Designed miniproteins, single chains, continued (3). Designs and how they scored, part 100

Each design is a single chain, and the fold is of that chain. pLDDT is the mean over its residues in the fold that is shown.

## One batch from the design tools (miniprotein)

Design m11478
Fold by ESMFold2-Fast:
Structure m11478 (fold): chain A 80 residues (1-80)
Amino acid sequence: SEIDKLAEKYRELHQKYVEAVKAGNIEEAKKTLEEMIKILKELLKLLKEEYERTGDPQKKLEAQLVEAEIKRLEKELAEL
């Protein structure tokens, strides 16, 4: 699904972000974090759309967790 593809892309970007931070490469870390936030926002949109269509409480919980993660990463980006 598109949700699964975005989740996989996010996981790959997260690994890249961790490696950039460990290397002290702040420019690469910022760029990767911006891409991660972009992917999470698209994922959030799809999860909300799936919840509205299906009423699946798991999708509502997943959307809430993604929204919380977006807020955390946006704060982290602002502090870099």
Scores: mean pLDDT 88

Design m11479
Fold by ESMFold2-Fast:
Structure m11479 (fold): chain A 75 residues (1-75)
Amino acid sequence: DSKKEQLLKLLEEMIADPRLSPDVKAQIRGVLAVLEKYQMSASTVEDALESVISIVETKAPQLAEEARKKLEEIE
């Protein structure tokens, strides 16, 4: 599923971003591991990504804004 692959890739890009603190990166890695392990649907991955972006916004608001724009393009 190309949409699901793009959503998971966006999560991986956020984990790799140096603007994000190690503790938040660990939280996102945990979410990504659950989504991949249980083969969650693209809809569930999108909902999880929205929740992750909300957490990131409290720590790195510019990164959260960039991620929201990318999410809007993954239709």
Scores: mean pLDDT 80

Design m11480
Fold by ESMFold2-Fast:
Structure m11480 (fold): chain A 72 residues (1-72)
Amino acid sequence: DREEEVERLRESARNPDDPEAARRYTAAALRLIGLAIDEALKVEKEKGKEAGKEVLEKKAEEIRRLVREVLA
């Protein structure tokens, strides 16, 4: 679930004194990337390569925005 991974990123950023915070942040970011790839591949299979590419580009921009928000 994308929302769960976003919340994990936010929680990791809220507790900088947690020695595992950086690891949790990285894990959540990687899971978000994995979910984006899976969704893009599913759309590619159903609607063709251009549709899959569009989904991947949209999800990549959403992930970049979330990372900037969490790190700000």
Scores: mean pLDDT 73

Design m11481
Fold by ESMFold2-Fast:
Structure m11481 (fold): chain A 63 residues (1-63)
Amino acid sequence: SAELQALGRELARRYAEKKAAGVLSEEQIARIEALSREALRAYLAGDEATAADHVREMLALLD
């Protein structure tokens, strides 16, 4: 949970920064939003491991 919370905060920070800078394509934004919805569904279902995997995938897209 602490790891997932830390990953979620880092994702929110990086996504906001890159989106504000205008460096993300519409396709990248759409993929991140889709993965974000999947991560939220996994988290609400109690599957923190799957939620963390989706967050890491989104972070990789922002590199």
Scores: mean pLDDT 85

Design m11482
Fold by ESMFold2-Fast:
Structure m11482 (fold): chain A 96 residues (1-96)
Amino acid sequence: SQAQQLKQQIHDLINQAIEAVKAKDLEKLKQLLSQIEQLVQQFVATNDLNDPENQMLLTQILLHLVGLSTEAHLYGTEEQIRLVDEALKRITQLVS
């Protein structure tokens, strides 16, 4: 489904963001967080969230984003932690 394809793209970007955190690549992290936010917005805008399958896909995305925050707190700089936490706050507001 298109929802599953978007979810996979988002997971791939989150994995890249984790690597950018570990590499201390602030510019790459900013670009990836922007792309993640855009794709999550597209996912929410184009998929019926009353569908239990789409709710499960969204939940998996949100859990992976919590994993990104955990990795940032373990391996990132204070600025990277701030950027990740601010992005997660925006995404949480988007899906509420």
Scores: mean pLDDT 90

Design m11483
Fold by ESMFold2-Fast:
Structure m11483 (fold): chain A 99 residues (1-99)
Amino acid sequence: SEVLEKVKELVKEINRLLAEIMRDPSKRDELLKKIEELFEEMKSLTNNPEFIKAVEEALESIRRFVDALEAGDYISATAYALSAIGHLEQAVLLVEKEV
C-alpha cells in the first residue's frame, strides 16, 4: 500500500525530529513547526476517522511534550513522548488493516 509506506516514512521523520528536540531543546519551537507540517501531510493521506483521531492524539501528546520540556518537567515530557509514540504506532496499525 502506497499509503502505508508514506505513513511509515512520515512516522520515521517525526520520530527523528522528536529525538532532535531531546538532544537540543533550544530547537523545540522550530522542530515542532516541522512536525506539525508532517502531521497535516499524514492526515491528508486517508479519510479513516480512527486513523485521523490517532494522528491528532499523537500531535497533542507532542505539543504537551514540548510544553513539559519548556517547564523543565522531564518526567511529564517522557510520559507525553511515550504517549505520542504509542498513538503513532496505532496509526500505522490502522492503515495496515486497510491492506
Scores: mean pLDDT 87

Design m11484
Fold by ESMFold2-Fast:
Structure m11484 (fold): chain A 60 residues (1-60)
Amino acid sequence: SPRRKVIDHALEQVPEEKRIEFLKKMIKDLENRKKMFPHKKAEYDEEINYVKEKLKEIES
């Protein structure tokens, strides 16, 4: 997915010690966008799920 590649590339630009903070902020931002743009809910839900899976992998 192009969006997953953008997320992965952005994460690679973030220092390792800040990646958890970065992903948590991204989830919050995506949840806010989902509230503002309900017609894109499915797209934001997929991105949120992907970011949550990435966060879980890093925290484990």
Scores: mean pLDDT 83

Design m11485
Fold by ESMFold2-Fast:
Structure m11485 (fold): chain A 84 residues (1-84)
Amino acid sequence: SLVEKGKELIEAGHVVDGARLLVEAGKVELAIELLKEFLKKETNPNQREIAEIVIKGLEEGKPEEALAEAERLDRELVRRVALA
């Protein structure tokens, strides 16, 4: 199911993909809960920033905007590493 795959992806650190599946399944509150649990365990600042963007957008009722912003940030971070 989308819910099971979304949970597994978030637990594996695939924050944006996991959150998207949970949003598509209509489980926005569960996505927020799982991302907050992810933040309690995650120490990587880039992964934390991505998760915080998604949480904020989901809490503000803007899931599509939040997911798009998090995807843009993830791409920018990959680009910065490639240019360094």
Scores: mean pLDDT 81

Design m11486
Fold by ESMFold2-Fast:
Structure m11486 (fold): chain A 76 residues (1-76)
Amino acid sequence: SMEEVLREADAVFEGLQLGFEAAEELSKTIEVSGRELIRAAFRAGAAGAAALLDPAVSEEEARRLTRETARETLLA
């Protein structure tokens, strides 16, 4: 249904927002290029979106996973 599609779109948007927020915050303490920041934000955002779409995963856990993914990506 259209409502299901919109819920998925909202999760993707929220995931990307969390990913960018996490990458930007980490960039204050880790020296990274703009490209590395964008890559980390998108990777973390995708992980966050997937977590937000999983009914077994809490919003708090999704945020934690998003931050963890951003950190791992920037430190790789």
Scores: mean pLDDT 83

Design m11487
Fold by ESMFold2-Fast:
Structure m11487 (fold): chain A 100 residues (1-100)
Amino acid sequence: MKTLKILIAADTPERVEELKRLVYEIAKEKNIPVEVHGAVGAGRAVELLGTHEFDVAIVDSDPVLAGPIRRAAEELGIPVYEVSSLEDAKKKIEEFIEKH
């Protein structure tokens, strides 16, 4: 089974860690191997997108954060899921992981 490479981006370390924990929890429940990279702020997220081959980026829906990440990911062909809450994130992460 291919390991899914996932970028998590948010404006605070606490939010990044919440989203990372959620991804690992869902991946464990579905028995899917994942490699998760966290980024605090748009600049770090864009840097990681340029240096890693991600299967998906999961981004907190702050417009200042999400705009630059979406543009960089579109150029690289990486799908972006913008998430507005932990409940929204859970649904989108589950849908992505279940299809792999």
Scores: mean pLDDT 83

Design m11488
Fold by ESMFold2-Fast:
Structure m11488 (fold): chain A 107 residues (1-107)
Amino acid sequence: MRKLSPETIEYLRTEKGVSDEIIELLNNGNFPEAVKLLVERFGPEEMIEILALALIGPENEFFREAAIELMEKVKEDLEESLNIAATLAYLAENKFSKEHVEKLVNS
């Protein structure tokens, strides 16, 4: 996965209150440790939002919201939640249509 953009890092730090320790774990792809700390500090619902923001970025709001909806359905399975977030990040980066994403969310 691509490293976090400076804009995403600033948003996580200032708007979400995410610590530099957790941001470094996310930036290095250490998702299991990052998620453990995020759940401990913010809870599982906020962890999903922070992961989607970190992996998809603030500019891709539609894809981030789609990822959050899918991750909420499998929130008990960390590996599946990460796979969903990674898939939506890939779709956003490769400029897939909103209609394609809507079909995936409703499947």
Scores: mean pLDDT 72

Design m11489
Fold by ESMFold2-Fast:
Structure m11489 (fold): chain A 76 residues (1-76)
Amino acid sequence: SVMDRTVAVIAGGLSTAAILGKDPEETAVEILASVLGGMEHLSPDEARKRAREYFEEYREEAVRLARENGGPVPEL
């Protein structure tokens, strides 16, 4: 589902942020915005806005998924 893919992208963004020592929210939002822009044909501004809303909604599930997959998780 779109929800499951959104959670997976955020989880990947969190692990990427942990590896690179970057801000977890901004890293996850930027990656998700790029995915949404490509998949849903959103403008860059609308994609970023939706990505931030999804990050706020699914952050806890994404952290759980990242931990289940054995990925590194940043302090949030």
Scores: mean pLDDT 80

Design m11490
Fold by ESMFold2-Fast:
Structure m11490 (fold): chain A 90 residues (1-90)
Amino acid sequence: SAALLDEATRHLGEAERAYQQGNYKEAADHYVRAAELFKQAGHYRLAASVYENAAEFYEKAGMPKEEVDTLRKKAEEFRAQYEAAQAAAA
C-alpha cells in the first residue's frame, strides 16, 4: 500500500540522518524497519537490499558477527521470497 511505502521512505530518511551523524546502529535500526515495511508491501527485492544495508551498518556499529550474519541471512530469505513470488506468477 502507499501508506507502507511512505512509512518505509520516512525510515530511509531517518537512517540517512543517523548515518550523517555517525550513529550507525540507529541507521541500521531504521533500515530494518524500512525493509520490513517493503516486505509487507510485497517489495521483496527492495526489502532484501535494504536489509543488507542494515547488516552493513550494524557491522560498522560493532555489533556481534553472529547478529550481522543473521541479518544477511534474512536478506537472502527475502531474495528467495522474491524468486518464489516470480515463479508462482509465471
Scores: mean pLDDT 84

Design m11491
Fold by ESMFold2-Fast:
Structure m11491 (fold): chain A 65 residues (1-65)
Amino acid sequence: SMADALAGAEKLAETSAKLLGYSKGESDYSYTVEQVSDDQFLGTITVGDETYNLSVSRETALAAL
């Protein structure tokens, strides 16, 4: 379902944000996820003063569940 795909994309964005924060010694991170099409999500991750973009396909998002 689309809800499952969104949940998977959010899980990937959160995991990526945590790993980036850990690697940089930053405890403060945030992320957002936007659906850009039926098959694509865009995650935006902020860690400290840096911003990263994460492109996630529906297939990859569902596999993350």
Scores: mean pLDDT 82

Design m11492
Fold by ESMFold2-Fast:
Structure m11492 (fold): chain A 65 residues (1-65)
Amino acid sequence: MKEKLLKEAEESREKADEYLKKSQELDKRFLEDPSDRETLMESASYGVLALGNVATAISLEKEAK
């Protein structure tokens, strides 16, 4: 059971990294065209998804101890 929690935590960290990278790419695009509020909102959404996955990973790692 503990091994399952650690694997789920690892998967959540991988998803967080992917969402964070996507958020950063969208932030870069927004800086190139600051009038594109849709890109800014999408970047913020990916940032929230990344944070959620980091929080999930930390919680699972604590439960695995």
Scores: mean pLDDT 82

Design m11493
Fold by ESMFold2-Fast:
Structure m11493 (fold): chain A 66 residues (1-66)
Amino acid sequence: SEARRQALLAIAASVLAWEGVDVSDIFDWDEAEQEEALERANRLISERLKRAVDVAIEEERKRLEE
């Protein structure tokens, strides 16, 4: 699934760029470096989503108590 791989690398590049990582040549990286970038981006997205969900739950709980 070439389209899937390219889409994932593009998403990983965006996520890593938010953290200040230079990803301008990510498609020219070796496969091991690309896989590490995908894993790092996946963990960053998961942690960010978890934090956002936790905040939303706390806000909703406070709203329901009023």
Scores: mean pLDDT 76

Design m11494
Fold by ESMFold2-Fast:
Structure m11494 (fold): chain A 61 residues (1-61)
Amino acid sequence: SLVDEILARHEALLREKYPDDPQRQQRGLAQFRAALEAAEAAGDEAMIRLYADLVDHEEAR
């Protein structure tokens, strides 16, 4: 799903940003997953798009 793709990309970014902190990576991914799943459950396509745009922007850095 689109949500799974966004989550996989965010996980990769967390590994790059916090390479020596697996606990921070895990916590960050869990928090982002909860936010994305909440938006999906609410049918909030605008929020899902916002999260996708945030990942796109961070990948461009």
Scores: mean pLDDT 83

Design m11495
Fold by ESMFold2-Fast:
Structure m11495 (fold): chain A 65 residues (1-65)
Amino acid sequence: AAQAQADRDARNLVLLKYSREALEKGDDETVEEFNRRAAEIIQAHPGDLDALEKALRELLKELVP
């Protein structure tokens, strides 16, 4: 079934979007911290893409206001 692949691709696109923004606006330490905390957020929100995107957006604001 394509569902697992579609869910993975959707999560990866959201993560990539905010990870790239952290890389553009922050330094290496900011990117490392973002990626570490983003992994925890993904684990906490395995099926809710809207909650995941909101949480990643809030994390980015915390690290790169």
Scores: mean pLDDT 75

Design m11496
Fold by ESMFold2-Fast:
Structure m11496 (fold): chain A 68 residues (1-68)
Amino acid sequence: DPEKAAEEARLAEYDKLVEERAKNGESVKPEELPEAEEGSLLVLAKELGVDVETLREYSKRAREAAEK
């Protein structure tokens, strides 16, 4: 589904942005990721047909990579 691909691409772009900003030494809050809205994550996970845990873990992994 194109909507799923667009959403995953959007999250990937966000992760790349966070990593790029972190590499430049700028203050970027990974907490601003969609994960901030737990309710939205539950709805999104259900729409994508994946577990919210998987979606949340994916987002966390990207933030951890940016921090480390």
Scores: mean pLDDT 58

Design m11497
Fold by ESMFold2-Fast:
Structure m11497 (fold): chain A 84 residues (1-84)
Amino acid sequence: GLSDKEAALEEARRSLEQAREALERLKEVKATDPSNGAAYTGAALATMGSVLTAVTGAARAGDEELVEEAREVAREAGLNIEPF
């Protein structure tokens, strides 16, 4: 089976993919209906949750590149996750 580190790394990569998908949804909401507060809030929360999971998983796996990629997704979304 996978080592604990390999499992954590795969989890982090999956979470980063979800974060990127959520970011694209957030961009779509901003571009197509910026006045739809509910859709915007939902997309922003989804992006934040996925990014936090990806950063935590990448840090646990010891992969600084994945941590930085997750932080970049957060920056593009306009979210502050600097405590990570």
Scores: mean pLDDT 75

Design m11498
Fold by ESMFold2-Fast:
Structure m11498 (fold): chain A 78 residues (1-78)
Amino acid sequence: EDAELVLSVGETAAKLFAEGERDIAVALMEITAGIIVANSEDPEKAREIAQWFLDRVNAAKTPEEVLEAAREAAERLA
């Protein structure tokens, strides 16, 4: 399920962000967004959610903001 994937990856990305590995965390989220779009039955809606999610991840200043973005993206995909 795409929502479970986003939440799981979001938790991993938040942990990486907390360890100072921001670039790796952002890259992981970008790859995940691409997978969601590729596997979606509605690619247009999936791209909209993915772009919103990536914008929030790129703007995030804390691991908590990364995790919150992932939770909200998961809710939008459910």
Scores: mean pLDDT 78

Design m11499
Fold by ESMFold2-Fast:
Structure m11499 (fold): chain A 90 residues (1-90)
Amino acid sequence: MEASDNLHSLAFALSAALVVGEATGALSEEQRRELEELIEKLVEKDPSAREAIEKAREMAEKQLPNLTDEEIAEMVAAIPPVIEITRELL
């Protein structure tokens, strides 16, 4: 049960990171490919993660205009650790 919840949380975090990173231009092409690849691997491992990914993208896009530059910078700074954690779990 908790393992599935953790995969959903990672799928949410990765999808939000991709949306924020693309919108800010803070992602390298390598980091963008890594995020997309990890999202695909998560969906292969748990197909129910697709719903979490879709919700994360919608929420991130909706919230992005309401975020301060400082909040955006904090989210961008979280992208590399989220990638590393997801790699270790997959």
Scores: mean pLDDT 75

Design m11500
Fold by ESMFold2-Fast:
Structure m11500 (fold): chain A 82 residues (1-82)
Amino acid sequence: SSEDVRRAAELLSQLSEETREELIRLVEAGRIDEALALLREALRKQGFSEEDIEAAIRGVEDVLARAGRTGVLALLHEAGKL
């Protein structure tokens, strides 16, 4: 949903540059399940709720379904500017 995509952008912007770069590498390699697992772990370490984490994951999955890996990469790069 649009709300889940917005939540994904917000939470991705709170990740360290190192974690965001690692996510980008995994997505570019097509290792999507590993990227989602890393995202969940990183957000838990930041103290986000499981509800917020799952909303962010749904947002990333929605972008992936609609715009493919290129859309997810654009989302990760834009989050780095926030």
Scores: mean pLDDT 86

Design m11501
Fold by ESMFold2-Fast:
Structure m11501 (fold): chain A 82 residues (1-82)
Amino acid sequence: DLLARIEELARRMVEAARRGLEALRAGDREAAEAAFREAERLGAETVEAAREALAAGEDPAEIEAILNRGLAEIQRAGAEAL
């Protein structure tokens, strides 16, 4: 299921980003850098999975909904850090 793969990758990306923010709040720079690098990799994989799903004929509206949910979670995490 290509849509489930996008959702799983996006979820893992958000988790990595949240870990990075939590590490920053704790003063652990090294853990934060590692978590943000993981989030960057997972973000790239999420975008590639979305391209594969589009090429396979998956519904663009469903792909958009999954990606928008991931972006909203990152924005919420960022706002919590402020």
Scores: mean pLDDT 83

Design m11502
Fold by ESMFold2-Fast:
Structure m11502 (fold): chain A 71 residues (1-71)
Amino acid sequence: MLDEELVKKLSEELKLHETLVSAALKGLQDIEAGKGSREEIVAELSELLGLPKERVEEAIDKVEEWLKKEK
């Protein structure tokens, strides 16, 4: 299950919508699990959220960078 507290924290710190943060976190997990390429996951999330692929890529990059700093 996705951690709701982590989603809220990232939403506030990165100034992104909670839905976009939640989708980006799941997308990164799916990429690392080999369920799809980064390009495929971005395309799926773009359709799911109704957002441009560039916006989804920015959100994934910001979430990924934040997670790397906490590790």
Scores: mean pLDDT 78

Design m11503
Fold by ESMFold2-Fast:
Structure m11503 (fold): chain A 66 residues (1-66)
Amino acid sequence: GPPPPEVTIRVDSPDPDEATAAVRRATQALLEGHRLRELEFRFDPDSPAVQAALDELARVVEERER
């Protein structure tokens, strides 16, 4: 069949709440069977909340690729 829909996440805001929400949307899309095409940050995600969200995203990506 056709490949699953792809998700692109771009974070160009310095607001850690917006960055966290964007990463969580990517995680939710992967849990729904979408593929992550691109995740781009315009600045380094040094917020603990953003890092926690990225750790969860990485875990879901690894599980789905196995």
Scores: mean pLDDT 73

Design m11504
Fold by ESMFold2-Fast:
Structure m11504 (fold): chain A 56 residues (1-56)
Amino acid sequence: GASEAEKLVAQRELDEIEGLLAQGLSYAEVAEKLGLNVSGEQMRERYERGKAILAS
């Protein structure tokens, strides 16, 4: 399982991702807004990983 510090970081990033997705942005646009040099598929995988960390 993840530490409390890891869960706090994951929750903060997840909140930002979900907020942008709620505005109708694609995963690629979310990555761009967060200043990340990743593809839309990589951004989706990062989001799913963050959810898994919080579920641990």
Scores: mean pLDDT 81

Design m11505
Fold by ESMFold2-Fast:
Structure m11505 (fold): chain A 96 residues (1-96)
Amino acid sequence: KKKEEIKKVLAEFFNRAVELLSRRYTPEEVRRVLGPLADGIVKAYEAVEKGNFDEAIKYLKEGADRALALVPDPEVQAELRRLYDEAIKKIKEIAK
């Protein structure tokens, strides 16, 4: 149950990030900016399957930090950071 709930949070966060960036950027720009986040989420998903929730958080953070650095607009960067902070909070609550 915890693994499924955390995986759902990861998928929802990525979908929300794609939706956010797609409002202002081209599909090619979205793919470039969110590439590192997608890689981080894949690794986080693998960590969740192994029960390594701390590693999942670490990989999500690494991917999100890299994606945030690639966002050109400060407003979009702030909103992406907000979505990331919400996702981390939910994952930590589930992992208890």
Scores: mean pLDDT 87

Design m11506
Fold by ESMFold2-Fast:
Structure m11506 (fold): chain A 58 residues (1-58)
Amino acid sequence: MERYRLRVTDPEGNVVWEGETEDLGAALRELAAQLPPGTYRVEVESADERRVFDLEVP
């Protein structure tokens, strides 16, 4: 399985979570369950790529 490094930043620019996971979808669901409502920036690194996207928590 690929290993992903995650950094999650709140709307104010504070890093609220950092860690590694082998299951990106499960990690994002767990974070969405724990975080207050808002739009968070998620930075994802794998072995050979980096992605940035927004996670919307209702």
Scores: mean pLDDT 77

Design m11507
Fold by ESMFold2-Fast:
Structure m11507 (fold): chain A 77 residues (1-77)
Amino acid sequence: SEEDEKIIKDIKDFYEKARARAAQLTPEERLELLESLIDIVNEMIEKYKDNPKVVEFLKQIKEDLEAELERVRAELA
């Protein structure tokens, strides 16, 4: 649907900007940003739970964010 496409595009644009910003941050700042982004994605999954296409896209973003979070945690350990 047009609404699904708009939501996915808005999420994608937001995510790409956040990813570019994360690359310029310290490990501690990246940790805080990634934790905040995962919280936001979890809230979006709950908000759009009746929209399978949007939820699938959000789950893909969440998996990528969780993988990056583990990398940053390893760097800080």
Scores: mean pLDDT 85

Design m11508
Fold by ESMFold2-Fast:
Structure m11508 (fold): chain A 60 residues (1-60)
Amino acid sequence: VSGSAVLAEYVEELLAEATLDAAQKERFAANLVKELAGVDLDTADPADIRRRVKRAFESV
């Protein structure tokens, strides 16, 4: 699924660049679940997925 691929790729990119500890990774995962709640990854705009991931990351 293209939206799932965009999500996975961007999450990996941010984690590689940011060097988060275990607690920060847990917080990011929790924030990501909240931001993606109700989002259909099959139909969602890739730009919207990236914005939501970025908001989750900014809240760490």
Scores: mean pLDDT 80

Design m11509
Fold by ESMFold2-Fast:
Structure m11509 (fold): chain A 58 residues (1-58)
Amino acid sequence: MDPILTLPKEKAREVLKEAIEKANEEWKAMDLSSLSPAEQFALWVDLMEKYEKELALK
């Protein structure tokens, strides 16, 4: 069960916003040249899930 779903709506929105910013920052820093567009997107989704979990537990 995703921890973000247990948060108040406003807190969940802040967590999502920060998770998007952190995921985008890390994703831009990665060497993606060996990955297909689908693999690049899957990696970004994994980064989003990682940061959502970390921030929701704070």
Scores: mean pLDDT 74

Design m11510
Fold by ESMFold2-Fast:
Structure m11510 (fold): chain A 68 residues (1-68)
Amino acid sequence: MTLEATVTGEDGRVLRFRVANGSQLGAAAGAGAGAGTRVTVEVDGRRFVVDISDSAEMRAVAEALGLA
């Protein structure tokens, strides 16, 4: 499952995210692995891994991506 969202991060900066592993992101957020939860994100067609160190950050990212 692939999710696509536009997130406004920094002041005046817009980032487009494509979560190639939407089910993994959802599972990671739901599981609450604590510090060091990893999710795979695709930005501008390039794949990379993001470490979410805080559940508040994870919730904010999930909400911005429309998963929460």
Scores: mean pLDDT 48

Design m11511
Fold by ESMFold2-Fast:
Structure m11511 (fold): chain A 85 residues (1-85)
Amino acid sequence: LQAQADALRAQADAYEKKAEEIRNESVKLLKDTGKNGSVEDQKKAVEKAIEMAKEANKLRGEADTLRAQADSLEAQYQAQVEAAK
């Protein structure tokens, strides 16, 4: 149970990190294009940022699900340890 919970947490952390990287890239894209880009470039950057935000939100949702599963498994393990003492 603990090893399974640890594996799920590691996967959730990886998804959360990926979502954070995507969000940071979208913010940078908007800042850079807003400073030096044409109106057409800015429109394309906004459309790309919206798609990136959707991807990041999906990854965060998946990470939350994995974390909830890991928390459940860890709680079961802790309950077993406490019941044995």
Scores: mean pLDDT 80

Design m11512
Fold by ESMFold2-Fast:
Structure m11512 (fold): chain A 94 residues (1-94)
Amino acid sequence: SPREQALLYAAQGQRAYQEGDLDKAAEYFRQAARLSPTRLEQAQAYAALGIVLAEKGDYEEAKRYYKQAIELAEKAGEEGEEIKKLAEENLKKL
């Protein structure tokens, strides 16, 4: 399913990030976001993508994805509150 593929891409992105392959991590998190069927899952992928882009020094693109993660997390309601706060705190650090 698209959700199963999104979860696989998110896991691959996390592994690439831990291995220091920021370009591969960003690519995997972009695919995870594209295939994520819910606002919450898409917000999680965009927040992860923002973190990777910030570590690459791509601050303007990181800001854009953090803002998208915040918007989607807010629309997800209470379940999105933790991801919203994570994205807001990371946005402040840029």
Scores: mean pLDDT 90

Design m11513
Fold by ESMFold2-Fast:
Structure m11513 (fold): chain A 57 residues (1-57)
Amino acid sequence: MHRFEVVGEGATTALVRDLETGEELRVPLATALAGLADSGDPTSFWGDLSALRAAEV
């Protein structure tokens, strides 16, 4: 599990950054919002990098 920061939100996608690697991924907005809701943090969440890469749009 890596820590991701939401760095930008579009209409249907969010740009997230892996705080450990610096990798940026564009994922479905719903995926980023679910991560934020589960974390209780307004801007960052814990995620699996491989799962987020598989969700990349």
Scores: mean pLDDT 83

Design m11514
Fold by ESMFold2-Fast:
Structure m11514 (fold): chain A 95 residues (1-95)
Amino acid sequence: SLRDKLPDHLLQLGSRLSPAQLEEARATAERLLAKPSLSRAEWRELIDALLVLLPVDPELTLELAASRPDLVAFLERILEQPELAYQYEQQLLAS
């Protein structure tokens, strides 16, 4: 499971989020991913929502993002090196 590869502190962060916060993040991600194009502000909102979901369920988060290869690559890079998440976000937003 991809969840077994996440650092303990990310897993613990996910476990501290309320069900309402997780549902809001999921609804935001699904709404934005359904759009054919996103503004820079909408891309940031999408990234924030996916980063909330990633430590809770990394496999479902990657599946949700599957229609956007650049976003999948970004999330996979965070799973490997979460300390570089800010740098990866800046690279994705520059694209």
Scores: mean pLDDT 73

